# Designs tried in a protein design run: designed miniproteins, single chains. Part 22

Each design is a single chain, and the fold is of that chain. pLDDT is the mean over its residues in the fold that is shown.

## One batch from the design tools (miniprotein)

Design m791
Fold by ESMFold2-Fast:
Structure m791 (fold): chain A 99 residues (1-99)
Amino acid sequence: STTLGPGSLAGDFFAGLLEIAQREGLSVEEQLAAIARALSALDDEAAVAAALKLHGEEGLPEPPKRMTPIVLEAREVARRAAALIRAGATAAEVRAALA
């Protein structure tokens, strides 16, 4: 994805996680568990800020109000990724759907 919005960053993160999981031959249940673990880590403002720094602009200010929408978008993106994986989607299909 070439879109730089917070929802697109979350989508790219979960798609990348699923690409690794599928490459390692993880089952659908193990892929869903990986999404749940990642979402738990990203459900914290500091964890979301760390993930955004990994995929976003270095030195960008992180005000509290910005973190709340990113957390909500991460939850929504994770839910959609999980639904797609349950439907038998590949990581590439998840990436395209979340772009």
Scores: mean pLDDT 63

Design m792
Fold by ESMFold2-Fast:
Structure m792 (fold): chain A 61 residues (1-61)
Amino acid sequence: SMEEKERQKLLANKGASYALNGDYKKAAKELSHLSKEQQEAVLRSLEAHDPENAEKVREEL
């Protein structure tokens, strides 16, 4: 549904925002509510800009 897609975008944006601020545990918590496929999409995007940031989030998942 559109509601579910909007919820997924919100969670992805929150996760990315926390990760960029160094809040890896909060980032992982937000991303944990997404499917594994969607988690990987967000992590791949983070990795393209900052691979260390992506790894720190993966450690908390």
Scores: mean pLDDT 83

Design m793
Fold by ESMFold2-Fast:
Structure m793 (fold): chain A 65 residues (1-65)
Amino acid sequence: LEEIVEEAVKKMEELKKKYENGEISREEYQEKATELANEVGKKLKEVASNEELLEAVKKIHEAGG
């Protein structure tokens, strides 16, 4: 669980840095962030309770914005 959240946070921070540096467009940033959220959601469903899932989603969203 913790590893999945940490990996997702790291990937979201990397996407944010690429967007802020002008390496990717706002549209590409939004698309990749959505893809990451879908991938993480699938992984979390296998290992997390409903409460852990909500907390994980909150942390990932905070990292991206």
Scores: mean pLDDT 75

Design m794
Fold by ESMFold2-Fast:
Structure m794 (fold): chain A 77 residues (1-77)
Amino acid sequence: EIKELSKETTKKLVEILKKLKTANKEEAEKLLEEMRKLLEEYLEKLKKYLKKEDYEILKKTVEEYFEEFEKELKEKL
């Protein structure tokens, strides 16, 4: 179910974000990779519940926001 999938994914994302607050550069790179994989898995699972057009918009939006977040975080480290 989407609700349970979203809840579990959000919980995992929050834990990664908490770890990022105290992470050094090397730790942050590993956490960013974990976050990327988690988001990729979430999008693939979500694909079966969405229309193709809606999925493509969501995927692009998530990828763009993640790239921005990664860039901002790396600039601070």
Scores: mean pLDDT 79

Design m795
Fold by ESMFold2-Fast:
Structure m795 (fold): chain A 59 residues (1-59)
Amino acid sequence: AEAAGRTAEGMARDAGLSEEGARAVGEAVKQAVADNPAGDLAGQKAATEAGRRMMEEYG
């Protein structure tokens, strides 16, 4: 969860999001992964969707 959140935050920064937006993307992905720890398809979709929604809000 932590590593996935950090990776998503870095990707959001590289995409040009603000520091606040990048943190929001990272936290959303971290939470989605924590809620779906099995790493199955559903967990991956949840993490991707959470990150995408935050990127839309802050991008």
Scores: mean pLDDT 72

Design m796
Fold by ESMFold2-Fast:
Structure m796 (fold): chain A 60 residues (1-60)
Amino acid sequence: SHMEEQIEKAEKAVRELLRDEGFSDEDIELAVKTVRNLIEKGEIDPEKLVAALEARRAAR
């Protein structure tokens, strides 16, 4: 579904961001699970999160 595609993009963007910042694989996967849980609860819009993370990457 479109929602699943946006969640996958958000998870990828979060993994890339935290890897660049030097977080461990264990901490990255914990953060990704937390973000997915917040998206599923409706607390985070995955499309807005993807747009924000891509904008941050473009600013580098």
Scores: mean pLDDT 81

Design m797
Fold by ESMFold2-Fast:
Structure m797 (fold): chain A 86 residues (1-86)
Amino acid sequence: MAEALRVAAEALEEEAERVAHPAAAEALRVGAEAARALAEGDLERAAALQARLDALLAELAGDPAAVREVLAAVARAAERVEAALA
């Protein structure tokens, strides 16, 4: 499962580069860092990054366009993870 988390981190980092909204890009980048921390077994760092991600997502909740960009990017990242596991 560490490999799936690494693929997820790479996919989220690539998606962060292609989304237009700066806050959406930051949320995806922090999500990628959290996935890498989990892949490495660094639970303390993963927990801290998850708390930061939750705060960023709460700020994005007021912007439907940014939320849509994050959801679309996460869906594309999930498809890439599924392809890598097949």
Scores: mean pLDDT 83

Design m798
Fold by ESMFold2-Fast:
Structure m798 (fold): chain A 69 residues (1-69)
Amino acid sequence: MKKKLEEEIEAGVAAIVRGVALTVAKKLKLSEEVLKEIERLGERAVAGEISPLEALKRMEELIEEALAK
């Protein structure tokens, strides 16, 4: 039963990370392409394809890259 609880916690954390990252990206007025990539990373984390921490790291890299251009 431990795995099911861990999966639920991970999905919840992934949903929060996705919501925060999208809010930040929208406030920074980043492009639609960047917003879609953040949404895709969030969906993958919720689906358990990547960890929430890995999704957050990728979202941070994406935002930094968009701001550098």
Scores: mean pLDDT 75

Design m799
Fold by ESMFold2-Fast:
Structure m799 (fold): chain A 99 residues (1-99)
Amino acid sequence: SAELEEKIKKYVEEIRKLSEEGKLDEALEVASELINLLLKNKIIPSKEVAETLEFLGEAFDKAGRYHEAASMYKQAELFKNGEISSNLAPSLEELEKLS
């Protein structure tokens, strides 16, 4: 829907702004919300979403937070490959334990 597309755009803009401001933990929370929205709605992420996660990854890398940087780069790669999956989500085995 147009409303969902606008919501995704606002998440992208917020992630970029928070990353530029060095509010990396807040940016990661917003990125996680966006990833969950895409997964819940089975939306194939746009190139802009993947590039935004790479931008957040670069911000973490510059801050010396290499684990979070690697996680963002991996998530961006999954999205660029058209994979509707999360590197931040529980494994299938962990999801089965919650059901």
Scores: mean pLDDT 78

Design m800
Fold by ESMFold2-Fast:
Structure m800 (fold): chain A 91 residues (1-91)
Amino acid sequence: SEAKKLAEEVIKLALELHKLLRPDLSEEELESIKKALEELLKPAVENEDIKTLQEIKETLKKLIEAIKNKDSEKAKEYREKLNELFEKLSK
């Protein structure tokens, strides 16, 4: 499904983000994060919530770019937006 493909891309981007913030993360910690993300995204995948998954993907991509560019203000803004999007999924 399209939602399953988007969730897979979101997980890949989120793991990239975690590695950028904490390069010292162990393989066990990365697997734990991946599992938590799979559970968090499961309702969006089952409900084919393409719109929310696409927004999470775009926001993660922008957050990663802001961190790579050392833009602290934009990084904070996109982190807050990600938190809001993930909170929508957990309710």
Scores: mean pLDDT 85

Design m801
Fold by ESMFold2-Fast:
Structure m801 (fold): chain A 70 residues (1-70)
Amino acid sequence: MSKEEKAASLYTAAKILLVAAEIRLSLGEDPAADAEAAIELAKEAMKLASEEEKKELEKIIEKARKIKEE
């Protein structure tokens, strides 16, 4: 897997987990596990990502942190 392919996969996974956390929160379920996983995957993607991609990853991390803290 290339660096770019790995970054894209981590970014996609982080987005999916963020959406899962948002859905859990809306249902009154504990979103912490999905939110924490989204943050970790986004942080790993940031190590490999372009500057433009980092902006979106920072946005994912911010949203996930807010969801986790409620």
Scores: mean pLDDT 80

Design m802
Fold by ESMFold2-Fast:
Structure m802 (fold): chain A 116 residues (1-116)
Amino acid sequence: SELVERLKEVLRKAYELLKEGKPFDEIVDFIRKERDELLAQVTDPAERERVETAVDLIEGFIGAIHKAKKLPKEEQIELLKRLRDALVAQLTRMGLPELAEEFKKIADEIIKEIEK
């Protein structure tokens, strides 16, 4: 789906901006602008709700990573594992397994880097 590929791009770009040290407010503004552009292309109410929920999960994930930086390494790893598993389950249930895999990939990359 073109919408799924665009959601994956939003997630990847938001994480890139976070890695570059962009202010969290600028990253949130980026995510919300992309949400509005995506919703402008979607007319079906159920698909709109699905897109809105997926973008909310992207914002929540990026926010959790940002906040986790202040925690001890062990607590960061535990939080990211729990968040990864919860997001994969929710997105798969929503019929977004490809987006779930992108979340898992990013979470696993972060966990691996922290475990060094």
Scores: mean pLDDT 88

Design m803
Fold by ESMFold2-Fast:
Structure m803 (fold): chain A 78 residues (1-78)
Amino acid sequence: MEVELKDEGGKFVGLSGKTIYVENINLKGIIFAGSLIGAPFYVHDVKTGKVYKVTEVNVTSGPPLENVKGSVKAELVK
């Protein structure tokens, strides 16, 4: 089932290949790193064990470069 990822105030842990590792969802980190990788890619939440296949990243930036905003659509894989 397709879901929209919501920010959970999580931590960006790292990136390996086409997988972004987080401790709870860090939406800003996923949007930033995911925009560089390109969809499709995976998000592995090491705290919950959940794995998401990201199918779409929509980036909406504010005026400051640090102000990353957007939405992420994904399928729960695990």
Scores: mean pLDDT 78

Design m804
Fold by ESMFold2-Fast:
Structure m804 (fold): chain A 90 residues (1-90)
Amino acid sequence: MEELEKYIKEIEEALKNGDVEGALQAARKAVDLLESRLSEMTPEQKRLVKAARGLVDIAERRLAAGEDPETVRNLVKEILKIIKKILESL
């Protein structure tokens, strides 16, 4: 779980620095890591990972479309909350 904690710190640092793209890239890496461990997860944790993946996909599409960076930032904050909730239950 040290890799997941590293990605959480990368997301938080990027958000503090106004680096929305970097924060989203770190969030995607965290979700990719969690998806690689789905077999080790409870049904509740699996639902949270799927929810986080959906938000990553939405955020990436909005960023690619040139939509307001603050909208993408808010989506990344929601993803971070879900990731932290999963980590607390591991």
Scores: mean pLDDT 86

Design m805
Fold by ESMFold2-Fast:
Structure m805 (fold): chain A 60 residues (1-60)
Amino acid sequence: SKEELIEKAEELEKEAVRAYLAGDIATFQRLGKEALELLLKAGEISEEEYERKVAHLESL
């Protein structure tokens, strides 16, 4: 469901932040992209917002 996708994305975002604080940028990027994909599937972000946010993560 949409709610399950959003909940999963929120958990991945929390894990991504923990990885970032630990200096693991690769894991931060991977988990961040996974969370964005789930938010896109849930209709919480547009394709344009998804592309911008993924590009930002890849620039790190």
Scores: mean pLDDT 88

Design m806
Fold by ESMFold2-Fast:
Structure m806 (fold): chain A 100 residues (1-100)
Amino acid sequence: SPENTTLYHQIAKFIEEVKKKYNISDELFEEIIDKSIKKAKLTADDIDNENEEKLAKFIASFIKEIIEKLNADKEELLEIAKKTLSKELFEKVKEELEKL
């Protein structure tokens, strides 16, 4: 269950499941991650301190990039997120995604 893991491990599992599901190349995956970090203004301190607001913004930006670059289905991405993220983080991701 995601509730028993750190936010970092939940997010790492989410992005890796998405990478696997859509057969994303390492190069494109790194590009999407880098762009999502910049959009969310995510710092190393945000990761270390489990800044849930910044992490939710990062995940929402990541989802939007996957939709735009790969023509991926939003609902399919949200199902992967629901399975891999805690309920609280998942709800914040949905809120941040609606702002984009």
Scores: mean pLDDT 86

Design m807
Fold by ESMFold2-Fast:
Structure m807 (fold): chain A 85 residues (1-85)
Amino acid sequence: LIRKLKEAIEAGDVEALAKEIAELARELGATDIKVEVDGNVVTVTLKGATETAAKTLADLIKLLGDVKVELTRDGDTFTLTVTVP
């Protein structure tokens, strides 16, 4: 998963990146995952995930490439926005 996520970022493959982020979120314990792609922006909505899992996901993505990562929380829902250059 981490290797495929790196490869997607390096290739600028936004669809592959979206898929790998969703798979990683599921491995980190997210049970309700919504993924949306709009141009170079991937929006991942996580419900039922812990704050630790959401932060870990954001931190891993930020470390793997020169991408903009934003994490927001609204109640029990986390929204992760990843912008690929």
Scores: mean pLDDT 78

Design m808
Fold by ESMFold2-Fast:
Structure m808 (fold): chain A 75 residues (1-75)
Amino acid sequence: SEKEELEKKARELEDRVIALVDSQPSLTPEQAEIVRRVLDEIRRAYKYIQSNDIDKAKEEVERAERLLAELERLL
């Protein structure tokens, strides 16, 4: 289902952010701020998934993906 696909994608994004942070000896303030924003958007996606607000969950996942791509370019 779309809900299950969104849950899987949110988990994959979360795992990727954690792995990326763990691989870095330190983060710049700019990089740390983007990490916080990505994690906040993933957290909101989970809340919308739990409340069955699928459209809002999709928006948050898409925002997290864009920010993660930005973060990866800065590393």
Scores: mean pLDDT 86

Design m809
Fold by ESMFold2-Fast:
Structure m809 (fold): chain A 66 residues (1-66)
Amino acid sequence: MTLEEKQAVVDAVLAELEPLAEELRANMPVEEAARLLEERAYALLKERDPELAAEYAKRQARIASV
């Protein structure tokens, strides 16, 4: 997978989440909205590109363990 292909997947996920992000922020506490958006973003990324989602999770785990 090229950098351009990875960017296209991320852009697609962000575009799909933008209306939901606006709706959630208007209708619930900021912390709860952020949690739901993060869970939904990861689920969408995993569904569209499980390899990229796994790479993201591995990178986050590595940063957290340092």
Scores: mean pLDDT 71

Design m810
Fold by ESMFold2-Fast:
Structure m810 (fold): chain A 100 residues (1-100)
Amino acid sequence: NAEKARRYLQLGLLHFLQGDYDKAIESFKKAIDYAQQAGDNILLAQSYLYLGMAYFEKGDYQKAIDSFNRSLQYAQQSGPDGQDLVVRSTRGIQLAQSKL
């Protein structure tokens, strides 16, 4: 399941870089599902971070905030290995809130 989560995360990132945010969102949601089955808090934090970024780019700021808060929760549960994700999720929340 962790490998499937990583594959969908990579697919989502490819769609994100191409500006296809709807396909990116769908892929990141699948990454979340597999990461949750794997119990991998780092993969969950990463997947929710990128989901938040995709919602932000679409202008769905409330959904971006919700996703960044989920990323922050899982990153905090990951100890020192989650620290970069804590910083990035917190910044995402602040930027999305500034749009509301």
Scores: mean pLDDT 91

Design m812
Fold by ESMFold2-Fast:
Structure m812 (fold): chain A 67 residues (1-67)
Amino acid sequence: MKLKLTFKDESIKPYIEKLIKEKFPDAEIKEEGNSLVVTFPNEEEKEKAKKYLETEGPLGYEIEELP
């Protein structure tokens, strides 16, 4: 269960990484250039994270669901 966050502004990337670690501590984060790939333990946590980031997160990145 993975989300890919692609950053248009890399200066916000470390802040979003910290936010995900604090809100979703069971998620695994890998950096891939200007992107973060976030692996969740289940589909339910992935959907919660996606909704949170789309609703409460700052602008400057795109969210993609990975198969």
Scores: mean pLDDT 78

Design m813
Fold by ESMFold2-Fast:
Structure m813 (fold): chain A 65 residues (1-65)
Amino acid sequence: SREELVERAVKKLQEKGITVEDLDELRKMVEEGKEEEARKYLMEKYGLTPEEAEALVEELKKLLK
């Protein structure tokens, strides 16, 4: 499910020690509509799968509106 993908994504971010600055950069990419860049950032920096990265970006879009 998307919820399980988001949970796995968040755990990977925590394991890699995501900073408040990294979270703000991710938020900015999503707010600017740079979804592909946000997914690539998550995959390359934190080792998320494409499915985990997409699920997390979708969740962030819903929170930010």
Scores: mean pLDDT 82

Design m814
Fold by ESMFold2-Fast:
Structure m814 (fold): chain A 64 residues (1-64)
Amino acid sequence: MTEEQKKAYEEAVKRLEELKKVHPSITDEDFELGREVAKEAAEKGLTPEQALDESVRAIEEKRR
């Protein structure tokens, strides 16, 4: 990843950590899935907000 992509990934992960604190329904497994998806999104050049959205979508889809 470029430095810009790495920053986007780190920001998305921090936002995901805050969501986990507020939503105890998000398990450690869900969080790890979210991190993986956020990394892929950041590597594709998506913003932190878009990476977070992709992560949340993946977690929700897995739990349905």
Scores: mean pLDDT 79

Design m815
Fold by ESMFold2-Fast:
Structure m815 (fold): chain A 101 residues (1-101)
Amino acid sequence: MKKITINVLILESDTPEEAREKLELAIEAAKKAKEELGYEVVVNVYVDGGASPEVLEVAREATEEAGKIGEARLLGVSELDLEEAKKLAEESEKLIEEILK
């Protein structure tokens, strides 16, 4: 079975609405990849340590929803790991766009 990893980064500057929009797109892509394209799906939700409690709650709820589709992880990002998380998220944004065509 083909495996796909979707990485989402929630920034300290993201509003709850912006975080929800990012996560909804990732979940839609994960669901389509699983149900229509036959992929085994992993969703990693990276949350910047400065994110508000409201944003953290949005990320937690989205991770639970993604867990119904495949493997899902909620991961805290330190300042040292932020650049790598940004690169992974940027690659996944392109992948999400391609899946959701």
Scores: mean pLDDT 83

Design m816
Fold by ESMFold2-Fast:
Structure m816 (fold): chain A 93 residues (1-93)
Amino acid sequence: EKEENIELLKKVQELATKGAEAARNGDLDTAWELLQQLVKELNKVKLSPEDTARLIGLVLRALGALLERNYDEAAQDFEGLKKYVEELIEKLK
């Protein structure tokens, strides 16, 4: 369980990193695809209700920014997702 969750969170971290890059480049289609993949991986992770709620909030913020074509905000939101996931990985190791 612990090792499986860490591997899934590392995948989410990679997707968030790529999503931030796509958003900075104004590539809406790629950023949207990466956000969808990130959500699919997150759905496999077993987290506390508090951590789950925090991650859902960050995902919804990134989604909102992409829908408004606010690429600078979307990039910041993906970076926030990446940073929070890094903190979760450190807690689980």
Scores: mean pLDDT 84

Design m817
Fold by ESMFold2-Fast:
Structure m817 (fold): chain A 92 residues (1-92)
Amino acid sequence: SEELREHAERAAEAIVEAIRHALAGRFEEAERHLREAEEEARKLPEEVRELVREAIEAAREAMEAAKRGDIAAAIGYALRAIGLLLDALSLV
């Protein structure tokens, strides 16, 4: 439905913004965007919600890797998050 697609797209946009801020060293802003993604995820059906939650967890792992200066791991987790978001968006 259009409403479910809008919530999924907002969650995806928030996760992408969180990753962008995390890779730039702006961890507080990244965390804010992850909280916004969690709020949008709550409005999604279970199957889509679980994929978005997995994407949020991957984005958190990317942020923790970035905090350690492990940029290769951070990029790997960011790509996993993006893949999970593409799967989630395919279901709405």
Scores: mean pLDDT 91

Design m818
Fold by ESMFold2-Fast:
Structure m818 (fold): chain A 68 residues (1-68)
Amino acid sequence: SAEDALKKGIEAYRAGNYEEAVKWFEKAIELDPENARAYGLLSVAYYELGDIPKAGEYLRKAGELVEK
């Protein structure tokens, strides 16, 4: 499930395995494209990898998904 993919990504992120975390968060988005949390977590993982443009892109997408 998307939630299981998020949990695996968070485990990888906590271990400092940011590239692995990206893969799991991408999987969560594949399973649930409207999952704002997955986009937010993907943005912070890209930030840790130094990919600031991608981090900003995914952060913007997360914000769009939580609009009232």
Scores: mean pLDDT 83

Design m819
Fold by ESMFold2-Fast:
Structure m819 (fold): chain A 66 residues (1-66)
Amino acid sequence: GVEERHERASRIARERLQEAARRAGKAEPEVRVERVDDDHVRVTVTLDGKTYTILLPVETVLKSGE
């Protein structure tokens, strides 16, 4: 259902950002994923004291995890 899709998208987004930072030799980012609506999540990343926010379709995040 919608809840499982959002939970999966949150896990994928967090894991991918942590892995990307690790591969780039950067400090571990703080990643927060929030449900906006049934089809969108807001991803907030804090890296080196700066905060970045991006709105992503759930479907896009799920496909990136494949």
Scores: mean pLDDT 78

Design m820
Fold by ESMFold2-Fast:
Structure m820 (fold): chain A 60 residues (1-60)
Amino acid sequence: MKTFRIPVPDLLTAIGLALRLMGDFPNAKVRIEGNELVVEFEPDEELEAYLERLKAELEA
């Protein structure tokens, strides 16, 4: 199991991203911890690439 953390600017963004991730990757566990979106999943190259891209976009 892998865990990926994405810092989010606000709760509304966190909720929107969580819903999108649950729709696109139903086997992933998504939760919100403070200002972070926490995604727990089995090794998945597509999901890892997607999460890295999301994190980069939110940090830009």
Scores: mean pLDDT 79

Design m821
Fold by ESMFold2-Fast:
Structure m821 (fold): chain A 70 residues (1-70)
Amino acid sequence: MIAEAERAREEARKLAETSKNPEAVELAQRAARLAETAVDLARKGHLEDAQLMLRRAQELIAEARRLEEE
């Protein structure tokens, strides 16, 4: 869980730094914040909430990537 959330955070940050599409950057920034929240929740033992935040972050990462492919 923690490692997965940390990977999602890293991926989202990289997308926010490298994306040239403003909408993709905004989605990636939101994903990074959600993934950071998932890491914090997982460290506190709130695994269900952490998984929900991680899933939302992953959905936003996928949407940001889709915008980059257009």
Scores: mean pLDDT 83

Design m822
Fold by ESMFold2-Fast:
Structure m822 (fold): chain A 62 residues (1-62)
Amino acid sequence: SEEVVESLVETVKYVLENQNLTEEQKEKIPELARETLKENQNLSEEEVEKAVEKIKEVIKES
């Protein structure tokens, strides 16, 4: 489950670094990530929200 979260965070970082995303596209990433993580039955709601907050921070720093 932790590996899934780390993989998703790394994918988001890769996309942010290698794609020229608009602010609107960046704003949609946390919600898409939340939906993807919620489909994983091994993650609690708290773990999903912590992962989404990490993704939001990565986007804010980009």
Scores: mean pLDDT 77

Design m823
Fold by ESMFold2-Fast:
Structure m823 (fold): chain A 99 residues (1-99)
Amino acid sequence: MEALRALAAGDYDKAIELLEKRIKENPNDSDAWLLLARAYLEKGDYEKALEAVDKMIEVDPSRRPEALRLKAAIYEKMGKTEEARRLHQEAVEEGRRLA
């Protein structure tokens, strides 16, 4: 898909544009929200990355452990190491409860 190619090429603005179009067509596409969060994380737009992760959890709660790991990575990039560590632990605990 073109959005994945844009992400792989480091063209985050193009990836965001393509993913926003995909989400407009299907707001329940949790993969599109995941990729949008990754694109914002790589671009350094941490607040928008966190918003996209929260939307991913809303549309697919079964992916909460994966979403929490990504949220932890965003907090690490923000320099919030203790918040990141706590979220990483929550992700592990959520994954174990679902197993």
Scores: mean pLDDT 83

Design m824
Fold by ESMFold2-Fast:
Structure m824 (fold): chain A 82 residues (1-82)
Amino acid sequence: MTKEEAIKIFNEGVKALNAGDVEKAIELFRQAAEKFKELGDYELSGVARRVAELLEQGKLDEAVKILKEFYKLRPEEIIPPK
């Protein structure tokens, strides 16, 4: 798997969350975290894992804040949360 494929899974997670599909978003962020870890990108793996954990805890506002901060740092790679 390439970094681009892992970013695609992460962005599919953001799209699912924007559509209100929290369960799908959790699954996709968990998948993205594992793929980033396999690539040695521990920063992106940590972000994806933390977002999934917050969504599982029902902390939607906190998860969205993390995604917004991450989008601000990497707007070319990550789509914005709504």
Scores: mean pLDDT 83

Design m825
Fold by ESMFold2-Fast:
Structure m825 (fold): chain A 74 residues (1-74)
Amino acid sequence: SAEEEKKKLLKEVKQLYKELEEEALKVAKLPKEAIEKAKKALEISLKLIETLDIEQLQKLIEELKELLEIIKKG
């Protein structure tokens, strides 16, 4: 169903953001306060992402996967 597909895509988006956060924190020399603020902003953003449709979620997943590959490759 469309609802099950959307739940699957939302899980994938959340997983990709978690992986991106972990990889970004390895390379970014940010102050602790900036990291804490960025994490709070991400939590708010993830809540808004739950309002996206299937097409928007698929496009976001593709962009996040490409970004993650770039970060991992150096």
Scores: mean pLDDT 80

Design m826
Fold by ESMFold2-Fast:
Structure m826 (fold): chain A 98 residues (1-98)
Amino acid sequence: EAEEAARRAEEAAREAEKAKTGEEAAKYAREAAGAAGKASGAAWRSGTREAAEAAERAARAARRAARAAAKSPGREAAIAASAAGVSAAGAYFSAKLA
């Protein structure tokens, strides 16, 4: 569960970094944020080191997606970057506690 979410976050981050428009970057930043949130939740439920490591990977991916969105022009990209940053912080915090 956590591993699957981490993989999805990493894939979304790669797409956000390749995005040529703010809308595309925003879309993938939101996907990375959602995946990081799921990885965080899974880590909290399982309490395992593997889930914690997956949440940390998802947090780093969401942070990368947030940076890609922040570099794109437009309000939607800025909002998505902020959301992905918050999800990244949450997932990272969960990883540190597990």
Scores: mean pLDDT 74

